# Designed miniproteins, single chains, continued (5): the designs that were tried, part 26

Each design is a single chain, and the fold is of that chain. pLDDT is the mean over its residues in the fold that is shown.

## One batch from the design tools (miniprotein)

Design m16933
Fold by ESMFold2-Fast:
Structure m16933 (fold): chain A 68 residues (1-68)
Amino acid sequence: GGIEKLIGLVLRLIGDPNFEVRVINGDTLVVTAKGEGKKKLEELAEELKKDPRFSVKLEGNTLTITLT
């Protein structure tokens, strides 16, 4: 299901120095942009909004991604 996609996303982002990544309740990912990471975070938000398996909220420098 969506869990495999969420795990893949965590593995993609956790090694990126522009992001701080936190997993909540096993279904929600919180990504905070560091330094110059804001544009990259906005691009990620637009990518993920196209996937119906995710509910995506971008607020300032923080992106919240929840499995639906």
Scores: mean pLDDT 81

Design m16934
Fold by ESMFold2-Fast:
Structure m16934 (fold): chain A 88 residues (1-88)
Amino acid sequence: MEEELERIKEEMKRVLDELETAIRNQNFDEAKKLIEELKKLLGEVARLGGDPVKITAMGMLIAALDFYLENKDYEGALETVRTLKELV
């Protein structure tokens, strides 16, 4: 179980790095796909018994990411990605 959680956390870190690159390039379609991947990975962390406080915080930040990207607030989106990286 712990090994599965570590694999998912490393995958989340990779997705967050790719997401930061997509946002910097203003590639909205790619960023949206990566956010959907993050949502799936967060669900897997929750299912495997990850920290519920961190999971709730990450879920709220992912929702904020969607909001910033819909409003083309790339600076807000980038700051949110950095915060997510600190929580993983």
Scores: mean pLDDT 83

Design m16935
Fold by ESMFold2-Fast:
Formats: sequence, C-alpha cells, structure tokens
Structure m16935 (fold): chain A 78 residues (1-78)
Amino acid sequence: LSEEEQKEVEAAIYRIKAAVSLIDANRYEKKGDLQKAAESYEEAARWYEKAATVSPNPQVDREGAEEARKKAEELKKK
C-alpha cells in the first residue's frame, strides 16, 4: 500500500471501530445501562477523533466525535 492508501485504510478502520462503539452504546441504552452506554459513546468519540487525524475529509469525523460526546454527557447527567 502507498502512504496515501495506508492512511485511507487506517481512517476506515477507525470509523468501523467508532460504529461498533455506537452499536454497543445503543444496546446498553436499550437495556437501561446508562453508565456503559455513556462509556461506549466516549469510546466512539475517541475513534472518530483518531479517524479525523488521518482522514482527507476530517470534518465528518469531528462532527461524529462531537455528537458522541454530547450523548455521553447527557447520559452521565442521568
């Protein structure tokens, strides 16, 4: 893989990890486990931030991170 291709693959991997964390967050919310849901949203935000550092279009990744953090904070407030 070229350096550019490697960065695209890395960004895609981080986005997949963020998506998995969002799925976990939704599952925990439906179960009423708000603490684990908040932790999963925070994890999703971290993966989106990593994707933004290597992404050629970081804006959508940064927006994803912001939304995930907002959901985590709302759940922490109970």
Scores: mean pLDDT 84

Design m16936
Fold by ESMFold2-Fast:
Structure m16936 (fold): chain A 64 residues (1-64)
Amino acid sequence: SEKEKEIAKHAIKLAEETNPELAERLKKALKSGLSQEDLLAIAYFLDLKGEDELAQQAYDLALE
């Protein structure tokens, strides 16, 4: 969905500054289609970065 892509893009941008390996993994996932595991990984990463509201949104999307 568009919401999933926007949250993933935000996570990728944030990861490029601190964890470029994760950023590349997420870019590949975005092109192939985000799995539930990808969305949960995004949620966990955003939570660690203090993006609590976006982390919750990613978690909610993983459960859909």
Scores: mean pLDDT 82

Design m16937
Fold by ESMFold2-Fast:
Structure m16937 (fold): chain A 80 residues (1-80)
Amino acid sequence: LLEEARKHYLEAVKAYEAGDFDTAVEHLERAIKLLEDAPEKNLELLASLYFQLGLLYRDIGDVEKAKKYFAKALELYSKL
């Protein structure tokens, strides 16, 4: 599960570097979903992924979703 989430994260990074933001969002959302559904939650990794999803939505111009995911990341970071 964690390793599968990591693979999706790496694919998201590659897509982002290639300028394929839609594919980057899809892979990052999949990584987040896998971690959210895990029996033991890695909150530090989840916070990092929410932050990165916020950056992606900012870059594609979806300011409302960017703010939402930055807020989720900040909430989790505040618990670490």
Scores: mean pLDDT 82

Design m16938
Fold by ESMFold2-Fast:
Structure m16938 (fold): chain A 79 residues (1-79)
Amino acid sequence: HMDAKELIEKGKKAYDEGNYIEALKLFQEAVKVDPNNAEAYIMLAKVAKDLGQDELAREYAKKAIEVDPNNEEAKKLLE
């Protein structure tokens, strides 16, 4: 069993390498393991935005705000 932190670390590596499909899978698994992890939702929003899926990116950013209402990165993603 992989914890959310490990999944986020692997997802960030995949994201940095331009492997957006793998990054999405890893970040989606991270939110399944820890539904209150704002960082995983922020990373999902960033990947969705990079894939041109602006509506999905906004939905993930809203989830990050629900988890962490004062998160500046999530607020920026909603603008």
Scores: mean pLDDT 85

Design m16939
Fold by ESMFold2-Fast:
Structure m16939 (fold): chain A 51 residues (1-51)
Amino acid sequence: VKIRIVRKSDGTVLVEEESFPNVGEALKYARKVAKENGLTLDDVKIEFLDD
């Protein structure tokens, strides 16, 4: 599973592309990235890039 993480408020790309073995691991990573940027998971958009 590949994901891109974008800040909802301004569309800033926080993570361009990162690969995980499953959606659960991807969501854990997205939550950590959000927290490191002073955000919550609800403040970020997770885009799935399955190709």
Scores: mean pLDDT 80

Design m16940
Fold by ESMFold2-Fast:
Structure m16940 (fold): chain A 59 residues (1-59)
Amino acid sequence: SAEAAVEFIEAVLGVTLSPAARAILIERLAADPELVERVLRSVEFARELYEEAKREAGE
């Protein structure tokens, strides 16, 4: 699920997402199940999505 993928990102990167970045990530991951699978299999991809969500959130 999108929520589980977000929790995975937080755990593996050792970060806590802002509400804005979390909302952006949930929307992206809910729209595309392939992104969930990619995140769960790649820490580098999890980091990339995290950085992109922060940028979209204005962080």
Scores: mean pLDDT 82

Design m16941
Fold by ESMFold2-Fast:
Structure m16941 (fold): chain A 69 residues (1-69)
Amino acid sequence: SAMEEQARRVAASVRRLALAAGASEEEADKIGELAYRAYLKDPEAVDRAGVLLALGRVEEARELLERAV
C-alpha cells in the first residue's frame, strides 16, 4: 500500500539519521525496523524520534519508538 511504501521510506531515513548520530549498523537496523512499525501506528512519534536522532539522542529516540509500537 502507499502507506507501507511511505513507512519504508521514512524508516530508511530514520536509519540513516541513527547512523549519522553514531549508532552501530546493528542498532540503526533495529531503529529502522522500529520506525517502520511505529509509523504505521503513530507517524508523529517517528517525526519526534527523527528530531532526537538529529540531536544525537539515539537512546531516547529508540525508547520513544519502542513505546510507539
Scores: mean pLDDT 89

Design m16942
Fold by ESMFold2-Fast:
Structure m16942 (fold): chain A 89 residues (1-89)
Amino acid sequence: ALSAEIQAAMEEALEDDRKWLEEEARRLGASEEALERALRRLEEALRIAAEAMQLKQNKVDMEKAEELYEEARRLAEEALREYLAETAA
Protein backbone atom coordinates (compact mmCIF):
# COMPACT_ATOMS: atom_id res chain seq x y z
CA ALA A 1 0.00 0.00 0.00
CA LEU A 2 1.12 3.57 -0.67
CA SER A 3 2.02 5.78 2.29
CA ALA A 4 -0.42 8.61 3.07
CA GLU A 5 2.26 11.16 2.12
CA ILE A 6 2.80 9.61 -1.33
CA GLN A 7 -0.96 9.26 -1.89
CA ALA A 8 -1.48 12.94 -0.99
CA ALA A 9 1.33 14.00 -3.35
CA MET A 10 -0.22 11.94 -6.17
CA GLU A 11 -3.67 13.47 -5.57
CA GLU A 12 -2.20 17.02 -5.57
CA ALA A 13 -0.29 16.33 -8.81
CA LEU A 14 -3.43 14.93 -10.47
CA GLU A 15 -5.49 17.99 -9.41
CA ASP A 16 -2.78 20.32 -10.79
CA ASP A 17 -2.73 18.33 -14.06
CA ARG A 18 -6.53 18.57 -14.30
CA LYS A 19 -6.54 22.36 -13.83
CA TRP A 20 -3.75 22.85 -16.37
CA LEU A 21 -5.35 20.54 -18.95
CA GLU A 22 -8.79 22.16 -18.54
CA GLU A 23 -7.32 25.63 -19.12
CA GLU A 24 -5.28 24.43 -22.13
CA ALA A 25 -8.34 22.60 -23.51
CA ARG A 26 -10.39 25.80 -23.34
CA ARG A 27 -7.55 27.83 -24.90
CA LEU A 28 -6.85 25.31 -27.72
CA GLY A 29 -10.43 24.11 -28.31
CA ALA A 30 -9.83 20.50 -27.23
CA SER A 31 -12.78 18.13 -26.89
CA GLU A 32 -13.96 16.83 -23.51
CA GLU A 33 -13.06 13.35 -24.80
CA ALA A 34 -9.43 14.34 -25.43
CA LEU A 35 -9.25 15.95 -21.97
CA GLU A 36 -10.71 12.85 -20.26
CA ARG A 37 -8.30 10.52 -22.10
CA ALA A 38 -5.28 12.66 -21.16
CA LEU A 39 -6.38 12.81 -17.51
CA ARG A 40 -6.89 9.03 -17.33
CA ARG A 41 -3.43 8.39 -18.82
CA LEU A 42 -1.74 10.91 -16.51
CA GLU A 43 -3.53 9.39 -13.49
CA GLU A 44 -2.21 5.95 -14.54
CA ALA A 45 1.32 7.36 -14.90
CA LEU A 46 1.11 9.07 -11.49
CA ARG A 47 -0.09 5.84 -9.85
CA ILE A 48 2.89 3.92 -11.29
CA ALA A 49 5.28 6.70 -10.22
CA ALA A 50 3.77 6.61 -6.71
CA GLU A 51 4.44 2.85 -6.51
CA ALA A 52 8.06 3.46 -7.62
CA MET A 53 8.43 6.21 -5.01
CA GLN A 54 7.08 3.90 -2.30
CA LEU A 55 9.59 1.16 -3.24
CA LYS A 56 12.44 3.70 -3.19
CA GLN A 57 11.31 5.09 0.19
CA ASN A 58 11.17 1.55 1.65
CA LYS A 59 14.54 0.75 -0.04
CA VAL A 60 12.95 -2.38 -1.48
CA ASP A 61 13.66 -3.58 -5.04
CA MET A 62 15.37 -0.47 -6.42
CA GLU A 63 15.63 -2.12 -9.86
CA LYS A 64 11.84 -2.47 -10.05
CA ALA A 65 11.46 1.13 -8.82
CA GLU A 66 13.66 2.36 -11.71
CA GLU A 67 11.62 0.32 -14.23
CA LEU A 68 8.34 1.74 -12.87
CA TYR A 69 9.71 5.33 -13.04
CA GLU A 70 10.68 4.76 -16.68
CA GLU A 71 7.23 3.30 -17.46
CA ALA A 72 5.48 6.24 -15.73
CA ARG A 73 7.59 8.79 -17.63
CA ARG A 74 6.86 7.00 -20.92
CA LEU A 75 3.09 6.96 -20.25
CA ALA A 76 3.02 10.64 -19.23
CA GLU A 77 5.00 11.69 -22.33
CA GLU A 78 2.69 9.64 -24.59
CA ALA A 79 -0.45 11.09 -22.95
CA LEU A 80 0.75 14.69 -23.39
CA ARG A 81 1.87 14.03 -26.97
CA GLU A 82 -1.51 12.53 -27.93
CA TYR A 83 -3.38 15.35 -26.17
CA LEU A 84 -1.35 18.05 -27.95
CA ALA A 85 -1.81 16.30 -31.32
CA GLU A 86 -5.61 16.23 -30.85
CA THR A 87 -5.73 19.90 -29.74
CA ALA A 88 -3.62 20.95 -32.75
CA ALA A 89 -6.15 19.46 -35.21
Scores: mean pLDDT 75

Design m16943
Fold by ESMFold2-Fast:
Structure m16943 (fold): chain A 73 residues (1-73)
Amino acid sequence: TDEAIKQLQKASVANNKGDYEKAKEYAEKALKLAEPGSPLEAAALYVLSQALEGLGKTEEAARVREEADRIRA
């Protein structure tokens, strides 16, 4: 989980800098390391959704956001 948290932090920093391609890459790495159904998986999906929005992939972002919402429900 430590490595997943580090990748998620890198993704958030990249999003804040407007580096959406790197944010997507780091968020995807965090997702691979996160336990299915965990709060960390939901957080990684939200960060990925934000990166996809930044890339103009609005429909893909909405789908990823919906998956995150399902985990939190």
Scores: mean pLDDT 85

Design m16944
Fold by ESMFold2-Fast:
Parts: C-alpha cells; structure tokens; sequence
Structure m16944 (fold): chain A 64 residues (1-64)
C-alpha cells in the first residue's frame, strides 16, 4: 500500500514537471498556434494530475 502511494506520488511529480515545461514553452512561443496547442496539452495534464492526487488521498485514508 505505501509503495503504491509512493509510485502515484512519483507519477504526480513527473506530470507536474511535464506541465511546467509545457507552460514555459507556451509562454516563450511567438507562434499563436503552437502557444494555444501547448496550453491545451498543459490543461489536459493538469486534469490528469488532479485525478492522481485524488487517488493518493483515497489510498492514504485506507492506510490510516
């Protein structure tokens, strides 16, 4: 159980880093199409992070 929580927390960290890089690339992009595309992908990544965070909360409640 603890190992499963740790793996999910690693996935969250990985996805947060990915989202951060996408937003940085979008901010630096002068191409409006590329900027919009990167922002859309970052939004999708954020939604996925929220799902993973909710899963971690559920498992932590089960552990304690």
Amino acid sequence: LKEKIEKLEEEIKKNEEHRKRLLEAAKESKDPVMKATLEAIAGGTEAFIEILKKKVEELKKELE
Scores: mean pLDDT 80

Design m16945
Fold by ESMFold2-Fast:
Structure m16945 (fold): chain A 68 residues (1-68)
Amino acid sequence: SSLEDRVKALIAAGASAEEIFAKSGLPPEEAAKYLAAVLSPDPDSTIAAAVGVSVQTVREIRERLLAP
């Protein structure tokens, strides 16, 4: 399974941020952007600025993990 598939499954199971980090094998840098994108109610531009990635990266993560 891809990293995104593992993270999506853990989120669907109601896993905590710590559990997602531990079980998915995400490096801290990747974990920070995935958790911000999935758990934050903020707009893509705000999250992108906060975690130091492009707005396109945040949008792509949200589309892959949260879109039906």
Scores: mean pLDDT 65

Design m16946
Fold by ESMFold2-Fast:
Structure m16946 (fold): chain A 55 residues (1-55)
Amino acid sequence: ADEYTAKGEAAFAQKDYESAAKYFKKALDIKPTRERMQKYFEAVSKLNEEKQKKY
């Protein structure tokens, strides 16, 4: 759980929102916490913004 959260935060810092969302989702699947839900939602929001800029 902590490993996936750390990997998600590292990916998010690198602007790799796709990997960040993936790792935060894995952390949520292990133990759902408000903090992990917020991180996952933030990563998905950033990923959607990047995809929408291409359309």
Scores: mean pLDDT 77

Design m16947
Fold by ESMFold2-Fast:
Structure m16947 (fold): chain A 70 residues (1-70)
Amino acid sequence: VIELVKKALELAEKDPEKAMKLLEEAEKLALERARELLAEGRDDEVRALLAEIVELLKENEEALRKAAEA
């Protein structure tokens, strides 16, 4: 999941359309993983996963906005 987000952010400036597709895939996988972790009672890992994703998105917010507009 995190690797897909990083790949999407790397591509955001070069290929916004492909970056958005990778972000959609990462979102789907992140939700699946979060559901799995919640079912196991691993709330701390869910919070850590979400925090890492949010931090990556925040650092590249401008590039992501351009990708979303493309």
Scores: mean pLDDT 72

Design m16948
Fold by ESMFold2-Fast:
Structure m16948 (fold): chain A 70 residues (1-70)
Amino acid sequence: MSAEELAKEAIRLAEEALKLAEEVGDEQLIRDARNVIKAAEYALETNDLVVAKVALKEAKEVLRRAKELL
């Protein structure tokens, strides 16, 4: 999987996490989700595979945390 594909998937998952965090009103999760989106966007702009992999892992974790609060 390319850095572009990993970064785009990370953005998608982090945006889902952001929507859930906003619904529950958890300000820390909202900030964490926004930070993951920024990291994934940076990975997409720089074509950095390592940053893209880290962003995807963080996106999955933030989404998992958001779902646990529902």
Scores: mean pLDDT 86

Design m16949
Fold by ESMFold2-Fast:
Structure m16949 (fold): chain A 63 residues (1-63)
Amino acid sequence: TVVLVGEFAGLGVVVVADLDSYTYAVFGEGTPEQLAAAEAAADEVGKRLRELLKLEEKLKKLG
């Protein structure tokens, strides 16, 4: 699983984490609002990863 921690201006910063253990340690003990935010963040990470893979393919063509 891939998790992007925080908001970064630059692209290409990717952290590989065990989502289950990450959720348990960071968001599992949080408020309902924090748990909802964790779900939204996971969904956004999935979308960003898809975009990064597209960008990587474009970069390969440029090189």
Scores: mean pLDDT 52

Design m16950
Fold by ESMFold2-Fast:
Structure m16950 (fold): chain A 59 residues (1-59)
Amino acid sequence: ATELDLRLAKYELGLTDEEVEELQSLSLEEAVRYLLEKHGDVLSERQAREAARTILSSR
């Protein structure tokens, strides 16, 4: 993923810099779980997994 993809994911999900740093410290499966726990009402598992991949590829 590009820096632009990361910024777009942050914007769409309303993630803070602290949340992004926390997510980047997690495994892919842990990041997906975190996103579903915090944003599960608005994210499908597929969308959470794509967002997690974007965030983790930027660390």
Scores: mean pLDDT 74

Design m16951
Fold by ESMFold2-Fast:
Structure m16951 (fold): chain A 56 residues (1-56)
Amino acid sequence: SLMSFEEAKEKAREAAEKGDAETAENYLALGAVVSGKSEEAEKEGKELIEKGLIPA
């Protein structure tokens, strides 16, 4: 509830780089819900897929 979208995005990228796609997706979902930035969260998810860090 104190997490900003930018913080959630950073945590998602860290999890994805560690090979934890589920945690990365959960952080993006949390960031979207708490900030109302669902389109930005989808964009970050697509970028992680393009980098091969999470599955499509």
Scores: mean pLDDT 79

Design m16952
Fold by ESMFold2-Fast:
Structure m16952 (fold): chain A 96 residues (1-96)
Amino acid sequence: SREVSRQSAEDILKVGEEVEENLPELKEKIDEIRETLERAKKLKEEAEKKDKELAKKAEEAIKIVEEGMENPEKFDELLEEAKKKIEELEEEIKKE
């Protein structure tokens, strides 16, 4: 968990530097990915208290967002996939 959090921060910085240098407009997409990652991390914390399997699904969503941060070309595709998984997880957590 601590290593995953550190890796996420490094990925955000790396992608941010590349985007700022080449395509400033993509900064908005990075911010959206960052917000989605934060949402997924909060969901993981809730899931860990309820169900270990739900926590694994939250980790998968985090992983997809991290892939998006490493691959700017896939921002839209990976962001949509991550958001869909997050929504499904939120529904499962509400059901307990």
Scores: mean pLDDT 69

Design m16953
Fold by ESMFold2-Fast:
Structure m16953 (fold): chain A 56 residues (1-56)
Amino acid sequence: SKSEEYAKKKIEEKGLSDEDKQIIFESIKMTDLSEKEIDDFVAQAVARQKQGPPPD
């Protein structure tokens, strides 16, 4: 879908992890996310990468 293509481009541009990439793609498959929703998921993933993994 166009959403998957958009997400792939954003994921590649931001250098997201495979885990974050999978989460975004699963969300698109389940709910057909808009470009704005994809941007929000990507922004949150980028923030997580900069801070490292959350404490258990």
Scores: mean pLDDT 75

Design m16954
Fold by ESMFold2-Fast:
Structure m16954 (fold): chain A 67 residues (1-67)
Amino acid sequence: AEEYLAKAREALEAGDYETALEYAKKALEIAGPDNVEGLGLLAEAYAKLGDSAAALRYLRKAQELTE
């Protein structure tokens, strides 16, 4: 999970938002669908790609888990 989280962050910094999305999804597959860091990275990647609806959905889920 940490390997894919790190790759997602690196891709976001590089402006490769589609690659960041793929790595964030892989991180969630390994760490589980309720991994807050993975959900946050997934939301950020969607936001950068212009998918505000998906970004908001994953951001809300991450916030609910950090209650």
Scores: mean pLDDT 80

Design m16955
Fold by ESMFold2-Fast:
Structure m16955 (fold): chain A 72 residues (1-72)
Amino acid sequence: SMAARERAVAATKAIRILAEEKGVSGVKETSAQMLALALIEEGASTEEVAEAVAEQLGVSKETVLRKIEEVK
């Protein structure tokens, strides 16, 4: 759906920025983006996506949620 596409764009953009800020490897960045996309396709909430991504990037869930909000 368009809503899922918009959420996917915001999530992948937020992950890219956070990975750059934290010096995370491109492999880990890609893994986090793929995880986010899979969760969104399965109907996961933004909070659930943020929690999973936070674990992958080594940041807080709040940091991921804030970045997603900033890039919308």
Scores: mean pLDDT 85

Design m16956
Fold by ESMFold2-Fast:
Structure m16956 (fold): chain A 79 residues (1-79)
Amino acid sequence: MKVTVTRHPDGTVELDIEDDGIKARITIDLRVKMSREEAIAVVRAGGKYLGLSDEAIQAAEDVVRSLPVPGPVRIEKVE
């Protein structure tokens, strides 16, 4: 499992996750407010839907928890 976190100057945070041949990107927009609980729920549900391991999902949740104000979360599969 590999997780790469990129903080963009425009206020977005990207997580690139490589887990057992699955590549996923999670984009968090810090410019718009969302509850932390909702953001974590989206990461958990989306990660499970894409087939990410519990370890990869936990790593993504930890990044969301580290943010002062998490915004809307988008999760997508990368080929």
Scores: mean pLDDT 75

Design m16957
Fold by ESMFold2-Fast:
Structure m16957 (fold): chain A 68 residues (1-68)
Amino acid sequence: MEELKKKIEELERRVVRAYMEGRISQEDAERIAKLLKEAYQSLENGDVEKAERYIEEAERLLDRALAR
């Protein structure tokens, strides 16, 4: 569980940094942030599999946004 929380925190930091550096759009940053929030909420509810799915989606969106 703590490893997934750390991963969410690392992704949040990456998203903020990418947005501040102008590497991703505000729309992409907001969409990714929403997925990370839902991942954290899933962990609070004990749904590890759902949290992992949201983290994977957030990673995919971030990678796609950065590849532009």
Scores: mean pLDDT 83

Design m16958
Fold by ESMFold2-Fast:
Structure m16958 (fold): chain A 80 residues (1-80)
Amino acid sequence: SMRDALDAFVDAVKNKVRELFSNAEKYIKKIDEVRDETMKRLDAARTREEQRAVLREFSDRVQDILDEGMKEENIPRSKL
């Protein structure tokens, strides 16, 4: 299902965060908040088009969290 695919993606990202960041819990917490908001928005979405838009925004928000973490911990993007 779409929710199962989202959770699988979130788990993969969290595992990568644990590998890359010394203070992984900070970024994992932000990712969990984005995941919960995304799930709520998917429940409200009525069309496949709306679902795709929600998932694109989710991907962008996760990337922003990763970019923030890399900047804060001085990790180069090449390690993503």
Scores: mean pLDDT 85

Design m16959
Fold by ESMFold2-Fast:
Order: C-alpha cells, then sequence, then structure tokens
Structure m16959 (fold): chain A 82 residues (1-82)
C-alpha cells in the first residue's frame, strides 16, 4: 500500500541520516589534525538547514525526534574533538 511505501521511505531516510552522522563522527576521530576536525564540525553545523528541510518532509514525529537527537549528539561529540 501507499502508506507502507511511505513508512519504508521515511525509515530509510532516518537510517541514512543516522549513518551519515556516524560516518562524520568516525572520520573526525580518525583525523590527524585539529584543523581537519574543525572542518568536519563546520560541515555538520552547516548541514542543519538541509536536515531540518528533510525532516519537514517526514510525517513520523518519532523519526523526526530520533534524527534531531542523533544530530545534536553528533554535534556534542564533534565539539569535544575540537
Amino acid sequence: SAMEEEKKKEEEIAKRFEEALEAALEEAKKSKTKEERELILEGVERAKPLIEKALESLKSEELKKKIKEAYEKTLEELKKLV
């Protein structure tokens, strides 16, 4: 059904965002210089409007909250590495 397809798409979007945030954090942890970690942090901070726009397209409030919480946690961890 269309509703099942929508749910699957939203879950896939949420998964991709979580994977992208985790990948950014892992790259920052592997970075040899403070400057490289600062660039990764800046990139994640600059992505906030794009993430918020993507979240507006989701109907699931639980998935929106999950992605938003993952984003904020990633920012906190990245700030600790700088």
Scores: mean pLDDT 82

Design m16960
Fold by ESMFold2-Fast:
Structure m16960 (fold): chain A 56 residues (1-56)
Amino acid sequence: ADPERAKELAVELSREQGLSDKQAEETGEIAGELARKKGLSPLDAAILAVQEVLAK
């Protein structure tokens, strides 16, 4: 798992989805934790984090 890369990808995906800078930052933190604790790939962690934020 690469938590830093997961954060970077989550921020990029969040911006593409039109999320605010604050929401992009929050999504990045979620992706980093998912990569670190669940051992998800950076891309899978980023996608899951973005989906969680969009489902609110």
Scores: mean pLDDT 81

Design m16961
Fold by ESMFold2-Fast:
Structure m16961 (fold): chain A 79 residues (1-79)
Amino acid sequence: SAAARRAQAEAYHEQGVELLKQGKYEEAVAKYQEALSLDPDYAEAYLNLGRALEALGLTDSAEGARKRALALDPDLPIP
């Protein structure tokens, strides 16, 4: 169901956030990509994907992810 796919996307996103806090940037990227494969409109997952990519020095990819997040939700609190 759509609800089950969304719940699984949220679980992957939560795992990614925890990995990001631990400095495990490549693993965080993988979890955010899993979340986005289940919910491609998950703006917060794109925002956090951008943070992890920036930490890895992947500047162009990080910018792309941030722009996608803003396009999906312009009210996101981007510092």
Scores: mean pLDDT 87

Design m16963
Fold by ESMFold2-Fast:
Structure m16963 (fold): chain A 60 residues (1-60)
Amino acid sequence: SRTVLLAALREAREAKELGVPTEELRRRVNSALLSYGLPEVTGESAEEIIERLEELIRQA
């Protein structure tokens, strides 16, 4: 669980640095999370998605 969240966080940060659109970044993150039975995350920006993943990691 925590390992998957950390991998998703890394992917989200890399996608943000590369200028990937928020919708595509969200889809990539949620694809990874759902493949491991984790609930999807929401956010209107890359920053919000990253913050949400960081919150989930703190609780894991």
Scores: mean pLDDT 81

Design m16964
Fold by ESMFold2-Fast:
Structure m16964 (fold): chain A 63 residues (1-63)
Amino acid sequence: GELLKEAAELLLKRMEGLAAKIKKEFPDAKVEIKQIGDTEFELTVEHKGETKVFRADARDLLE
């Protein structure tokens, strides 16, 4: 529905803001946002040989 689409757009915008902040603080870090479902996103951060993966689902914002 429209609410779920708006939640997904809000989540993506927040993740893009976080990715930009990480890239600004750690310019040598590799940061990638991947959409892995209609409402599910994955943020991958690679820095100094370490990889961290964060997953978030816009559906969790509606529960």
Scores: mean pLDDT 80

Design m16965
Fold by ESMFold2-Fast:
Structure m16965 (fold): chain A 63 residues (1-63)
Amino acid sequence: SAEEKKKKIEEILKRMEELEREGVAAVIAGDYEKLEEYQKEIEKLKEELKKLGLSDEEIKKLL
């Protein structure tokens, strides 16, 4: 349903925000391996949003 799709999008966006926050902490700590892991997870989540019908432009507007 449209409601379930919207809920899934919101969950993915929330996880991406968490990973970006964790990535900032990793940079401050000098932990570039963790930063790379978080960036890879963010890219995976972007691909999930695209599977749900969002474009790169729409994803950027929602962040």
Scores: mean pLDDT 84

Design m16966
Fold by ESMFold2-Fast:
Structure m16966 (fold): chain A 64 residues (1-64)
Amino acid sequence: MRKAAVLATAGGILLSAGDAEEAAKLFEEALKLEPDDEVILRLLARAYEALGKHEEAEELRKKA
């Protein structure tokens, strides 16, 4: 649980800095630790949107 929160925070910072690709990787690792975490699912969806992966982002939102 704690590690997932740290990964999500780091990913959020990278996403804000414009590093959506790296942010997505951190959110994917966080999601492996907490598959049903709504916050992580929404953050990963946001990173995928920034990368132009709108379909994958929508699928993640439906799971949240």
Scores: mean pLDDT 79

Design m16967
Fold by ESMFold2-Fast:
Structure m16967 (fold): chain A 95 residues (1-95)
Amino acid sequence: SAAERAALLARYKEKKEESLRYKKELDERAAPRIEAARAAGRAAGLSDEEIGRLVGQVATQAFQEFLAEDPEAAERMRRLEGEAVRDYILAEELS
């Protein structure tokens, strides 16, 4: 029904917003390390492409460290993403 579809989409949106909040928090925690890496790359005379690779490596390392520090938060994010996908698929099946 339209009501069942609306309820599933509302659940999807809520879980997606929670997941995005956790990702934003991780991005904000990584930002100082990423900016330090950009500054170091610029000071070393690296190209934009080389700085991009360095930033990517630093961001990946920071995220891995943060998720290892808080495995409960990592598990919450994984569950929210999975549940959001499930709710979206169910809503589409009702369309």
Scores: mean pLDDT 83

Design m16968
Fold by ESMFold2-Fast:
Structure m16968 (fold): chain A 63 residues (1-63)
Amino acid sequence: MDKEVITALGLIYLGIARYLEKQGRFDEAAESYEKAAQLFEQAGDTDLANEARKIAEEVRKKK
C-alpha cells in the first residue's frame, strides 16, 4: 500500500475524531484519534502519530 494513501486515511480519521469531539462523544473521538495515530505510524509519519496519540489521551480525560 502506498504511504501517501495510508497518510490520507489517517487524515480522514483525524477529521472524524474532531467531529465526534465537537459533539461531546469523547470516547469515540479518542478511538478515532488512536486509529489516525496508528495509520500515521504505518506511513512513517512518527511526529504526526505522536501528536495524534497525545490528543487521544487528552480527549479521553475530558469526560
Scores: mean pLDDT 82

Design m16969
Fold by ESMFold2-Fast:
Structure m16969 (fold): chain A 89 residues (1-89)
Amino acid sequence: DPEEEARRRGEILALYVYLKEIGVKLTPEQLEILRNNPNVTEFDIRLAELVQEGRYDEARRLVAEEMGISVGTLNEMLKSDEALRRILR
């Protein structure tokens, strides 16, 4: 379903941007709590760990893979999203 795929891609992109913006810092205990939450996926946890460690190249590769796009396409989407947020204020 193209609509569901677009929604999921939007959610993945929003999560990456949010984790980076808040400067996510999670203890091992907090990560364990998240792993036990049924609304949190393995992808969500792995992405948070990579962002927290400053492993942004690996985080972008993981996001692009989950979205089914190239890292180059993701980078252009991130630039477009930043421009839109700046315009919308």
Scores: mean pLDDT 78

Design m16970
Fold by ESMFold2-Fast:
Structure m16970 (fold): chain A 67 residues (1-67)
Amino acid sequence: GLEKLKEALKLLEEGRVEEAIEKLKEAQKSPDPRARAGAKDAIEAIKNGEDIEKVIKGLRNLIKALE
């Protein structure tokens, strides 16, 4: 969960969007429902063409809340 969200965040910041989506899919397998929901929301935002900077900010806030 949390580590996969951190890996996805790093990949998004590097512009490696497809690899970030794969890490977010792994985060959806987390036992933490907040990590699953956040990963799903991030994948949907990326697929819908939403601002990647907003996705990055959302993931940073989620990671901080889960720590």
Scores: mean pLDDT 84

Design m16971
Fold by ESMFold2-Fast:
Structure m16971 (fold): chain A 72 residues (1-72)
Amino acid sequence: MRERAEKLLAEAEKAIEEGNLRDATRLLQEVSRIIEELRKAGDIETANELQKRFYDLGVRLARKSKELALKK
């Protein structure tokens, strides 16, 4: 699960940079599900690490969304 979440976070970051907001949102939703599964499994340290990265990318996604809205 950790490796999958890391891969999805990398893909979400790339999608944000490319302006693919729909794909970025979907990828982050999958990461959120993995974080919850890790918490339920008792892997709290990994879940907390991934959650921090998830929040950071969420902020970047919001900023990119506002940037693209200003161009229309």
Scores: mean pLDDT 81

